# Designed miniproteins, single chains, continued (2), part 51

Each design is a single chain, and the fold is of that chain. pLDDT is the mean over its residues in the fold that is shown.

## One batch from the design tools (miniprotein)

Design m5763
Fold by ESMFold2-Fast:
Structure m5763 (fold): chain A 64 residues (1-64)
Amino acid sequence: MGREAGERGREGALAGDPEAAREGAREAAKAKSVEALRAVGEGARESGSEEAIRAAHEGFAEAV
């Protein structure tokens, strides 16, 4: 479960897709999967996209 959320979120974030990064981070946080959340954050950072990085932070905040 958490693996799939992390993998999809990471792929979207890595592609610089802010919608995918936000959704992935939110789902990972809701599932309380530290591994998945870390994967999404790492993907966003790797993409170099400020929008993807910001979206991942927003998705995490929405789930708390």
Scores: mean pLDDT 75

Design m5764
Fold by ESMFold2-Fast:
Structure m5764 (fold): chain A 80 residues (1-80)
Amino acid sequence: SMIDKAQKLIKEAQEKIKQAEEAIKNGDYDKAMELILETAGLLNEAQDLADQAKDKKLQAEADKLSARVTEMAVQVEKKR
């Protein structure tokens, strides 16, 4: 279902966010940005699926993670 696909994408995004945070802590800003961009792609797909399914909880979760990833991108850009 669309909900199952959105949930899987959100889980993948959460894992990549953790990897990006680790890369940032290690000063690996190029790897961090790569992971951030990959995560943004996953979250865009999850947002579309959540919107189509009209699942407000998944929409809110995906939006929250998207905001976090945007903030991370800004921080990484300042360090590059």
Scores: mean pLDDT 88

Design m5765
Fold by ESMFold2-Fast:
Structure m5765 (fold): chain A 55 residues (1-55)
Amino acid sequence: TPEEARALVDRALAQGLLSPQEAAEIRSFIDYAARNPELQPSLEVLTEYLRGLLA
């Protein structure tokens, strides 16, 4: 979900795994995908990537 993806970005940023610019770019994509249902599969892939990054 967009909320889950945002929470993972915030955690990755807090842990120094993302730069502030990278976090801002990813958040922009999450917001865009949240408004475009056709991008749900891409949002799911991003969410899994972020979970893997934090594991």
Scores: mean pLDDT 81

Design m5766
Fold by ESMFold2-Fast:
Structure m5766 (fold): chain A 87 residues (1-87)
Amino acid sequence: SMISSTFSSMSQDVRVQVLNAVRNYLQTNDPSNQNVIDNVNQAISYVQQGDMDQAIQSFEQAVSQLTPRQRSQVMGVVQRIVQQHLQ
């Protein structure tokens, strides 16, 4: 998937930074969506433990529960951080 390919191209530090930025965005803009926030927190924990497959799965589950508008905004946050570190 696009998420899997994007995460695989990042360093561990960038992966953690991206997921923290996404979590902060969701906590600020949709704090009642605790299920999505919990899935992002799980993805952060898996990245920190080196379990990339579970990190990607948890993040994809979080993204799948978002509205199209929220999904676009979250992917915008991801893309901005990736461009700062990979280009």
Scores: mean pLDDT 81

Design m5767
Fold by ESMFold2-Fast:
Structure m5767 (fold): chain A 97 residues (1-97)
Amino acid sequence: GMAFGERARAERDAARLLALLEEYRERSGLDRRLFEEVEVTDAEIEELARRYGISRASAVWYLALPKELREIADYAFETGDLEKAEEEAKKFIEELK
């Protein structure tokens, strides 16, 4: 399993990404559509939550993201390059009107 420090880092990184995604939610007004139109399975939720060390609620929120933001988040979790992921996410959010 993950070391205690690795899990704490993953949770902190997820929290930072989720904070940016809350900004996306506010700017886009699309949060309702994200949750109404996405199909996710319990297996996908459990796998994502286990892989990144996040809660099931966070995993559902993550899976409901637009493909572009999800790819940015996947990059951050796989590489640990949160600074680049935050920059790309901010660019995506800033282009929404």
Scores: mean pLDDT 62

Design m5768
Fold by ESMFold2-Fast:
Structure m5768 (fold): chain A 111 residues (1-111)
Amino acid sequence: AEAERLAAEAERHLAEARRALEAGDLGTAWTHLVDAWGLAYRLALLDPERGEALMDEVEALYRELIEAARREGRAPEMAGRTDISEDEAVALLEALLEGMRADARAALAAR
């Protein structure tokens, strides 16, 4: 029941993130991806295979979000910075995603 609930909630947030991304609402897409990541991580603690598969889907959609931000010249906005270039902002967003992945994988491996 709990694993199914977490999976369903993560999948709903992923669907909303995809919808927001298609609509050009990058901020809403980011918020839903953060929520989906947390739910997928919690699922991975109960069901590692399904949770990690959902985390991989979140990572893929985050990369699509970064590309959309770059295409629209909004990567500094998404990074919360106005003093850096598009390329610097994209690198920062990619580093944040890689950090999130590494931290989650390390925590899961320690259990």
Scores: mean pLDDT 84

Design m5769
Fold by ESMFold2-Fast:
Structure m5769 (fold): chain A 85 residues (1-85)
Amino acid sequence: MAAAQAVVDELQAYAEEHPELSDRELVERAIAALARLLGLDVTPEDVRADPEGVLTRVAEALAALSDAASVEEIREKLRADLEAA
């Protein structure tokens, strides 16, 4: 629960900071950044090519992460990955 809230908050902040990006571009970058946070080698192009496969891998990785990372670590890594994208 706390990890999911941290991800949502960070994605919301990134969306507010980048109003020039379309909703589709924001979603693609957000999914790719979340996947990279979880240790998956995923780009926005990979999300565009196979969104269901990427989302499945992200869901599996999130389930494995339930006790592995603090909320603050998740927020910092996701922010860095989003800013790098």
Scores: mean pLDDT 67

Design m5770
Fold by ESMFold2-Fast:
Structure m5770 (fold): chain A 75 residues (1-75)
Amino acid sequence: ALTPLELSILAELLQEGPLSAAELAEILRVAPSTVSRALRRLEARGLVARDPATGRYSLTPAGREAARAALAALA
C-alpha cells in the first residue's frame, strides 16, 4: 500500500507537473532526504520517472492511474 507521503507526492506531481525532490520537500514541509527516499521507492515501483537533464520527477502512466484512483477515493 502507498504511504501518506507517497500519496502526497503523487498528488503534487499530478497537479503541478514535474518537480524536483527539493521542490517537493518545500511544498510538503518534510526533509529533502525523506522525500528523496520516498521518490526512490516510487521510481522502483514504476510510478515516477526522473529526467536526468532537469533532475525533476514526473508521473508514469501507472503513477497517474494510482494518483487519480487515490484522489477519487478521497472525494
Scores: mean pLDDT 84

Design m5771
Fold by ESMFold2-Fast:
Order: structure tokens, then sequence, then C-alpha cells
Structure m5771 (fold): chain A 60 residues (1-60)
């Protein structure tokens, strides 16, 4: 379902952000930047899916 897909995208984004922090602690700035970019992309995909699910309300 779209809700399961949204959950997976959110969890993937969180996991990538955690890995990015780990890379920073290891001094691997390039790896951290790559992982952060991947996390932002997954977050954007999750937002698009949430909008399709009607979880976005611009103004009430």
Amino acid sequence: SMREELRRLVLESVALSIESIGALLDGDRKRAEELEEQARRKTAEARALAEKLGLKDPTK
C-alpha cells in the first residue's frame, strides 16, 4: 500500500541520516555528504507520496 511505501521511505531516510552522522564522526566528509543527499532525496519522495495520500493541507 502507499502507506507502507511511505513508511519505508521515511525509515530509509532516517537510516541514511544516521549513517551520515557516523561518517562525519569517522572524518569521512565526502561519504557523509553523499549519504545526506540520499536522505534528502528519500525525504522528498516521502513528501510527494504523503501529498498523494492527502496528508498535506496547505491552509485551513
Scores: mean pLDDT 80

Design m5772
Fold by ESMFold2-Fast:
Structure m5772 (fold): chain A 72 residues (1-72)
Amino acid sequence: MVVDPHGLEFVRRFKELFGDELLYMDFTSQDLDTGEATVNLHTKSGRVYLVRVRFGPDGEITIEKILRTYDV
């Protein structure tokens, strides 16, 4: 797993918002034209959030929508 500065900030914000630790991201789809991606966010508790994210022009990561949540 590779962590970049924007990834570290995203992990920190995720913990603040959801109260759970992000372990890794698994990209299901990416749209390079719009900067949108669909991602499985795997957490330390074993909960997985399937989310749509958008990458901004400066590399900011924004969660636009939670599509599904499930426990493993």
Scores: mean pLDDT 71

Design m5773
Fold by ESMFold2-Fast:
Structure m5773 (fold): chain A 95 residues (1-95)
Amino acid sequence: SEKQQLQQQLNELEQQINKLLSQGKVDLNLYNQYIDLKVKLEGLSPEEAEQLRKKVKEEVINFVLEQTEKELKKQGITDEEKIKKILEQKKKEIE
């Protein structure tokens, strides 16, 4: 069925996204494709689709920043101002 085909595509896209995340990589184009498929599968309104896009983008940014901060602290970087500057630069790169 069409729903089974969309679900399969969604599952494959989730696997690609998760593989990149395990490598410390983020591809916002894959997230946009994921959201577009989810909109079709669930019949989301334009407003619901926009809210989902904003939520996913925020969650992805927060995840990357948390992982970056943890890695900096593991490397012995404890200067809060230096951490803040690195996180601000990282946020700009993924926005």
Scores: mean pLDDT 81

Design m5774
Fold by ESMFold2-Fast:
Structure m5774 (fold): chain A 70 residues (1-70)
Amino acid sequence: ASLASYTGTLKLGDSGDVVKELQEKLKEFGIKIDGVYDKETEEAVKLFQLRNGLKVDGEVDAEAKAVLSK
């Protein structure tokens, strides 16, 4: 998956197909899949991080990306 191949951190203000893939995996939180990492996406990421025992910072780093890619 493109998320597994992405190098770097996804955060507020990012955009593109990798953000759309992130949003698709987080759609259970009721977010829009528009390819824009906005505050709604950031809140969904924080909920995902809390659920998976990750640091709750609203950023998708290599650790969060690995969990999302499974």
Scores: mean pLDDT 77

Design m5775
Fold by ESMFold2-Fast:
Parts: C-alpha cells; structure tokens; sequence
Structure m5775 (fold): chain A 59 residues (1-59)
C-alpha cells in the first residue's frame, strides 16, 4: 500500500509541475480518499485496486 500511495503522490507532484493543476488536485484528492478508506478498515487489496484504477483513468 505505501508504495502505491507514493506513486499516486509522485504523479500528483509531476502533473502540478507540468501545469496540470486540475489533474494534480484530483490525484491528491484520490490519495486523501484512499488514505481515509484504509483508516476506516478497508483492506489494503481494495485500496491498492482503487489507486490503480485512478492511475489508469488519468493516463
């Protein structure tokens, strides 16, 4: 899970640096949502799947 949060965070930073502010904000919002779901007891496998879906959608 930690490496997937790092990938999502890194992608958000990269998009912000490219000037894709709206995409960066969506990626960071997804990071916040995934972190909250993990904290609420969502299994790591489901959190990972959700992060991967976000990254694929935002290609």
Amino acid sequence: VDKHFQELSQRGVEEEQKGNIELSQRLFQSLVDASRRKREGTPDSEVIREIQEVLKREE
Scores: mean pLDDT 78

Design m5776
Fold by ESMFold2-Fast:
Structure m5776 (fold): chain A 109 residues (1-109)
Amino acid sequence: GPVVKTDAPASVPEGGVAVAVTSASGFDMSEYVTMTVAVNEATGEESSGGGSLAPKGGGIGMAGLANLKAGDVVRPIGGVVPKGAAPTREGLLENAIAVEEGQDIVVVG
């Protein structure tokens, strides 16, 4: 697919701003949306946001994604899904290349 996994930059410190690397070539983004699922490791609660990241191991709903600030360290648990796919972990895994904690998303053409 148009998304591949890559290692998280070793230079991203805890408490810094994690930058997701996105580069796209040769595919129509209207067929896809970027979805990120945040998981609270203590409770297993999930939240989702299009194109947004959540703190590692932090439990946040959609409102929490809107409250991310410079200095937060985040990791995606998600990927690129076809437009209209369900914003759940299961729906994301069925319709996209999943990204594990500590990995960035790289979109290739």
Scores: mean pLDDT 36

Design m5777
Fold by ESMFold2-Fast:
Structure m5777 (fold): chain A 88 residues (1-88)
Amino acid sequence: SMEELRARYEAALARLEEDLEELRRLLREDPEKWAAAILEGLERALPVLEALRAHLLEQGLEDLAARVDELIARVEELRREVEEALRA
């Protein structure tokens, strides 16, 4: 059903949001240890999130696609924080 499909996407997005906050916490606790690994992970995640956004738009799930746009913006923000930590 459409409701079941939505629930699955909403659960997946919630997990991604939690994972991003975990990466942000790791960066704050030990940037020297985690910054490079986090940057690599974020760079791999961006094209996957862009593909997910396109797929959600094709399915007519515009509200979930907007949520992915917000997640992409947060990933790009964390990427800038990581790049700054690596320059220090």
Scores: mean pLDDT 88

Design m5778
Fold by ESMFold2-Fast:
Structure m5778 (fold): chain A 74 residues (1-74)
Amino acid sequence: SSTQEQAIALAEEVLARAEERGAPQELLDAIRRVLDSLRAGDLSEGVMAGLLIAASGISPELLARALAVRREAL
């Protein structure tokens, strides 16, 4: 799988877990913007930072995966 495919899959997992936890709409919207950027092929530092911040709020496992994806993208 490409780095983009891995980042998208991770962002979808982060979004799903945030929704299951009843996260605020503002946070869900922020995660959806990251996911939309990733789907458009934007693997920039800013998008990777957004993914990392979102993942860190969900679990250490998702944070570790976000750090691995960021390392491959940047």
Scores: mean pLDDT 86

Design m5779
Fold by ESMFold2-Fast:
Structure m5779 (fold): chain A 82 residues (1-82)
Amino acid sequence: SMEEEVRRLMREIIVEEAGATLNYLLALLTEDEEEKEKYLEKMKENLEKIKELLAKLPKEYEKQVAMAEKILKNVEGLIEDL
C-alpha cells in the first residue's frame, strides 16, 4: 500500500537524520582536522540521501512531507554549524 511505502521512506529519512546527528557529534569531539572533514563528508551524504527520499514522498502526505522538510533543515543547520 502507499501508506506502507510512505512509512518505509519516513523510516529511512529518520535513520539518515540519526546518522547525520552522530557524525555531527563525532565531528565536535575530534581534534583532528582530517577526521572532522571525514565526518562532514558523511553528513553531506546523509543530507543528499534525505533529499532523494523526500523527493519520493507523495505530495498528498502533507504531514510526512512537512516532517521530512523539517528534518532536512535540521541536518543542513548541523552542517552549517561545523
Scores: mean pLDDT 91

Design m5780
Fold by ESMFold2-Fast:
Structure m5780 (fold): chain A 57 residues (1-57)
Amino acid sequence: SPEAKAAALAEFEANRQKELNDLVEGYVNVGWPEDLARKMAEAILDVTRTAIEQQYA
C-alpha cells in the first residue's frame, strides 16, 4: 500500500545515518580505506532503498 511504502521509506531515512556509520565502521575494521568503505556503504544503502520501493510497487 502507499501508506506502508511511505512508512518503510520514512523509517529507512530516519535510520540511514546510523546504518551508514555502522557499515563504514565494519569495512574499516576489516582493513578497507575509509573513503572506499563510505562509497560501499552508500551503494548498499541505495540498493536497500530501491529494494524497499520495489517491495511496495
Scores: mean pLDDT 85

Design m5781
Fold by ESMFold2-Fast:
Structure m5781 (fold): chain A 97 residues (1-97)
Amino acid sequence: MIEYPKPEELYKLVKALSMAEVARLLKEGVPLDEAVERVKKEIEEAAEYLRKLGKEEQAEAVLKGGKEGIDEAKKLYEAGVSPEEIMKKAEEEYKKA
């Protein structure tokens, strides 16, 4: 039986996954602004899907986590942290979720 994550757990998970996905796109040579826009759209689509399922609190957690994950990846990249190191930091956050 798969127990659905609580909103707080989804927030932490999506924050880590969004951070990792921005870093993955940067590693593949996608420009920062385009990587941010792609991940933002994926998060918005996931949240909309959850709302259609009546999971409003989970949708809000996904939006909040995703925004913070994207913002953290952007901040680290602009500070000169490599995409590989950002992915490693995201994996550490994922393990804490």
Scores: mean pLDDT 83

Design m5782
Fold by ESMFold2-Fast:
Structure m5782 (fold): chain A 82 residues (1-82)
Amino acid sequence: MTSEITIDKPGVFQVLKGETVILKTGDKDFRLTVLAGGPVTITDLETGETYTLNRGESVILKPNSTYKITSDSDTILKFEPV
């Protein structure tokens, strides 16, 4: 199952096992952190660059970008502006 969300302010969201989430970023850099679960795979859909994050790890998402997120477990992610 695929869902889509836009990140324009701080928040928390869940990615369920086997779910695909499409993230659209707003006009700011955001830090994405794995609070629970993982590993999480994050792919920049413009560049094809891929990141794998374990629990407690973070990545900076660029503004005005689209990412694909998948997880092999039920995962809780936090995003906050940099």
Scores: mean pLDDT 82

Design m5783
Fold by ESMFold2-Fast:
Structure m5783 (fold): chain A 95 residues (1-95)
Amino acid sequence: GPDISVINEIIGLTLRVIGAGLDAELTGDPKPLIEAVEEVLKELPKLKEKGGIPEEAVKKAKELLEEAIEKAKEGDIEGATKLALEAMKILLDSV
């Protein structure tokens, strides 16, 4: 069965992305969302190893997270949040 600790880590990161996206949208400052997405990118190697996540799923999630940062920098906070959440769904579905 899936490792519940990895599932809990992915859920925690997902909730942080949601909160940061809301903060960014309310303030017009993309920094909270960029920081949340960068935290997910930093944790990806650990999630891959501990969760047994396939390399293709990690690669796709990384591409979506990197695109989310670029969208946030362009001021597309809604688009950035959607891309980051798509990445989180890929990770969760892969555990």
Scores: mean pLDDT 89

Design m5784
Fold by ESMFold2-Fast:
Structure m5784 (fold): chain A 78 residues (1-78)
Amino acid sequence: EEAFAQRLLANIEQAKKELEEFWKQGSEEDRKLIEEGLKRLKGQVEKALAALKNEELKAQLRAALAELEAFVQKLLAE
């Protein structure tokens, strides 16, 4: 389970880098894909948090997700 959470952290880091690239090319289709991707990732993080016992890793996942959500919110702002 912790191995899955570590992979999920790496995926969040990668998603932030990909979003920086996509913002330069953004279309309505790309915005929809970003919203759907974030929703799916949030669901995966919630499942991982429910199963994890490692409080430090839980805190890292919550922080990483919050940073990603804040970044996406800035991208989707008018």
Scores: mean pLDDT 75

Design m5785
Fold by ESMFold2-Fast:
Structure m5785 (fold): chain A 57 residues (1-57)
Amino acid sequence: SDEATVEGARALLDVPHVSVRGAATMVGVSQGTLSRLFRRLEGVSPREYKRRGPRPA
C-alpha cells in the first residue's frame, strides 16, 4: 500500500547516509513517486523530512 511504502521509506531515511533516491529504490518506487506519496501522507517531502534529522526509534 501507499502507507506501507511511505512507512518503509521513513525507516530507511532515518538511517544515516541513506539518500532519498536510495530509499525510493529500496522500497521499489521512483523518486518522483516517493516524493508525491510522502508529501501526501507526511505533509513534507522526503528531502525535507531528512533535513529535520532522524526521529527517535
Scores: mean pLDDT 77

Design m5786
Fold by ESMFold2-Fast:
Structure m5786 (fold): chain A 88 residues (1-88)
Amino acid sequence: KEVEEKIEKILELANEAALEILRHAEDTREATLKAVGAALRIIGLALEAALALRKGDWEEAERAIKELLETLREVDPELAERFEKEIE
């Protein structure tokens, strides 16, 4: 089913993005806390999008994905572009 496939893909991409952000963060306390915050927000928004897709709430799914992409762009614009391309 297409909805299940999209949910799986969004969660996989969000997990990969979160790990990449953490891996490339500088070894300062401030950079680490910022990276952790961004990673948690990305995962949370991906879960919100997945739940919305399951309910057929396309507006909420679109909102969650937009906020996820905005969060990614603040930390890593190239990663945001890759994420956006992969979910389309």
Scores: mean pLDDT 81

Design m5787
Fold by ESMFold2-Fast:
Structure m5787 (fold): chain A 61 residues (1-61)
Amino acid sequence: SVLEEFRELLEHMGIHLSEEETQALFDVISGKSGFLPEDLKARFDDKDLGKIQLAYTIAKS
């Protein structure tokens, strides 16, 4: 699935999230949700956000 591929790509890039955290992040990026937990968001810098966007783009392809 796109979600599973997204999680694997994030792990490869050094971003390690639980299944629940990955689902929350994926729902926000895919436009299904406008809510990302503030504590989760606070763990990401600009480089991490770039990696997340890249992982989503690859997984969706």
Scores: mean pLDDT 80

Design m5788
Fold by ESMFold2-Fast:
Structure m5788 (fold): chain A 59 residues (1-59)
Amino acid sequence: MVERKVLTVTFPKSEANEALAAFGEQVQALKAEGYEVVSGSITAVSPDTLKATAVFERR
């Protein structure tokens, strides 16, 4: 059986280091629950704003 989760966060570019560090901690927490990263992206949604997305599956 496959379980799927999606994490998204939107943050200003000026706070990218802090936001990505917190996002990385959420990724590690899901890995501790047995989830594996199947895809990820960071996109610019405006000149000053980034959106990070990660997709996880557990089998």
Scores: mean pLDDT 81

Design m5789
Fold by ESMFold2-Fast:
Structure m5789 (fold): chain A 96 residues (1-96)
Amino acid sequence: SVEEVQREALRIAFEEVAAKRPDLTEEQKKRSLEYLLAILDLQAEAGSREVTEEEIEELRKKYKADEKGKELLEEVSRLLEERGQELVEEAKERLA
């Protein structure tokens, strides 16, 4: 499904970004990934409505993602914007 492919593309992007971050603990990586997936789910639920900064900040607190979680959100978002089609194709192969 489109939803499943989008989640897997996010996981692939996260794996690449996290591999370059030896400063992060495994716990920080897990919390950050859950935070990013929650944002993706919130965006899907919002549909045509814009997700607010307040909603994103509430998710950060809920999943205990610290300032490093915000950095990972920015890095993963950049990677998805730059290589989104490639990552979607890789995600489809992983899910096949």
Scores: mean pLDDT 84

Design m5790
Fold by ESMFold2-Fast:
Structure m5790 (fold): chain A 61 residues (1-61)
Amino acid sequence: SGEDEYIAQLEKQAGHALNPASRRSVRITYRMLPENIYLNREGRYDEAREKAREAMREELA
């Protein structure tokens, strides 16, 4: 699925493999991708990263 390609792209950008918990959070982030695309297009990278961290907290809760 596109989620697996998105994860692979993030791993390539980071230069290392994501742990399993991060991969789960990335799948949620991928579903929020339209919102994150908007934030990144506006140069609001800190807010996009915060949304990803919130998704990770939801997976841990």
Scores: mean pLDDT 67

Design m5791
Fold by ESMFold2-Fast:
Structure m5791 (fold): chain A 113 residues (1-113)
Amino acid sequence: SIKELAERAIKKLEEIKKIIEEFKPKLSPEGQKLAEKLLEKIEELIEKLKKLAENPSKELVIEVAKLFNEFLQLLNDVLLSMSKEDQEELLSKLKPLIDEINELLGEIHELIE
């Protein structure tokens, strides 16, 4: 069901949030500000996914896709504020979770159509 897929995506986003919060102290002051914006975007995405789980609609699926793309852009900004070595460390932790979320959102899109 869309509810179960959305709840699984929320769980993966909470894991990403935890990883970013734990990594944030290692960042420059500018990187920390970017990470705070990223954490805010993750919370927006989680909240929209909760609404989608409660009442599935094509409009909410589109809004979730938009927020996920904005999340990816903010993540890229955070990564670009870091050394190459720190980028590789953070991406090694986040990429599997991001790939799982992308698959879950794809399944939600197929079910709503």
Scores: mean pLDDT 89

Design m5792
Fold by ESMFold2-Fast:
Structure m5792 (fold): chain A 65 residues (1-65)
Amino acid sequence: SELTVELVGALLSTSDLPLDTTVEDALRQLGLDDATIAAILEYLGLPRSATLAEFLAAAKAKLGR
């Protein structure tokens, strides 16, 4: 959902994780389960190999209205 993506984007923006870290690894470190991570990636149209940089760009594109 959009609210989940917005919340996750805010949490990731406060992390010291490199932007080339995979979204799956980053979200798992934040305590999200694999099903929630998969749903977020599917919502944004990203593969499991997507990086934090790609995630943040996709989230901004979806929420930037």
Scores: mean pLDDT 72

Design m5793
Fold by ESMFold2-Fast:
Structure m5793 (fold): chain A 61 residues (1-61)
Amino acid sequence: MSSLEIAKAAEDAAKEALAAAGKPFDREAADAVARVVREGVAAGLSVEEIQARAAEAARAV
């Protein structure tokens, strides 16, 4: 799976988590997801782990 596919999956997971909470996917959420993807790919994490961390990071901002 490419890093772009992982980034897209993580962004989609974050958008779904924020939508469920009634929050917009803003620039801060997008930046948080990008950081999680970069760090997760570098650490060799699974797509599922990166998606979970991206959703948590997006909710935290």
Scores: mean pLDDT 81

Design m5794
Fold by ESMFold2-Fast:
Structure m5794 (fold): chain A 75 residues (1-75)
Amino acid sequence: SGAQGMIEQLRRAARISRQAGDLDAADATLEMAKIVEEALKKSGEDGALKAAEEHAKKNLEKLQRADRLVEEAAD
């Protein structure tokens, strides 16, 4: 299934990041895989994809807020 394929791809990406020495990226990717897997277990394919999208959106909003605070602190 699409969600199961996504989980496998995320786990592979995490292994590659870890091998490259990027432990933060590896841990973040594994957390995303875990969220998708839990949503798949509880809500099926559509729920898993929606959970992945919502998590990515929240992470983007946090990064945008942090960038703004850093920019304001530089003034």
Scores: mean pLDDT 76

Design m5795
Fold by ESMFold2-Fast:
Formats: C-alpha cells, sequence, structure tokens
Structure m5795 (fold): chain A 72 residues (1-72)
C-alpha cells in the first residue's frame, strides 16, 4: 500500500520529527504501530537521538489514538 511504502521510505531515510509530521496524515494505524516499534528500537540503540525519537513516538501515538477514535 501507499502507507506501507511511505513507512519503509521513512525508516530507510531516518526521518526528522518535521519529516514525520508531514507524513502523519498519510499513515494507517498499522504504519503508525510499525514506526513506533522501529523508533523504540532506535532509541535503545542511539541514546544521543533519544529526544528526537521520543518526540516522534509521542506524535505517532497521538495520531494512532485519533485514528482509532475516528474509525470506531
Amino acid sequence: SAAEKITEDLIARQPTPAELDERLPDLTPASLERLIEWLREQMARDPLGSVAYAVMILALRERLRQLEEELA
């Protein structure tokens, strides 16, 4: 799917919080969960990136919450 392609492109390119924010409207719940898991792995392996990863995880979790409420 388009959302899966966007997700894998973001993972491959190591996104900034700004790049992730631009793509949020195009992501599905499955894509959001995939990115959250990947970012948690990055956070564990790269402590110097922790603030950026934490900001991105919070944005993804909020978006996932909104989509789950809208799709219910």
Scores: mean pLDDT 81

Design m5796
Fold by ESMFold2-Fast:
Structure m5796 (fold): chain A 76 residues (1-76)
Amino acid sequence: MSDEEKLKRTLEGVLKAEEAGDVALAVHGVREAERLALSSSVPKEKAIELLEETRKKLKNPEVIEAVERAIKRIRE
């Protein structure tokens, strides 16, 4: 599995956790996605694009805030 596929799967897990009402698991998934984006071969611009697309599908304010923080960390 490619690093990009791992990141996509992690973000799919975030969406599923939020849909299940598990906000803590969703936030944990965002942190894992940030870690993968910073430590993998995925270009920063591509990682940010995937996180922004995920943010558009999220409804919980705490999970959205976690994604926005991850995007900011990756941009820096």
Scores: mean pLDDT 85

Design m5797
Fold by ESMFold2-Fast:
Structure m5797 (fold): chain A 104 residues (1-104)
Amino acid sequence: DLIEKFKKDLISILTSSGEGNLEIVGITDNSITLKDKETGKTATVENFFDTLAKLLTEPSLENAKKLVLLFKEAYEKINNVKLPLSEKELEEIAQEVLEIVTKK
């Protein structure tokens, strides 16, 4: 359930769908600040735009994993939990992220 919520929130931010429980409340040259809509807690995703640009210019599972892990760190800070993401779950989420960002 927590992993499915994480995945939904990540995809919602990447697609600008607004369907997730996280919103973007701040943007800099290389970061976004996320806010939990229920708790009001925030966390900043540092190196977001550099990591996204690398994934877009050099699309690979490895670069998609890096983006997922940046988001995981911010998600863990907002929820004050350790997200129990296995290597298999990380690869599955990273593959979906790769497909989203490379789809025309």
Scores: mean pLDDT 83

Design m5798
Fold by ESMFold2-Fast:
Structure m5798 (fold): chain A 72 residues (1-72)
Amino acid sequence: TEAARKGIEAFEAKDYATAAEYFAAASAQDPLSLVGGAAFLASQYARALVVNPSEELEARAREAVAVLKEAL
């Protein structure tokens, strides 16, 4: 969805707060789909990065975003 794509763009820009909002919106549209599930996970990691940025957490977030990109 467009929300998922905008979330990915914000994430690549390291705007994790905006990325989390768009990923949450994408997840809410169809939470039981592969895209929705991947977006939910990406949203959780993006929110965590806003609060406590770390290289390990960023790597896990990138993995979640990669799953979302594959699902699109």
Scores: mean pLDDT 81

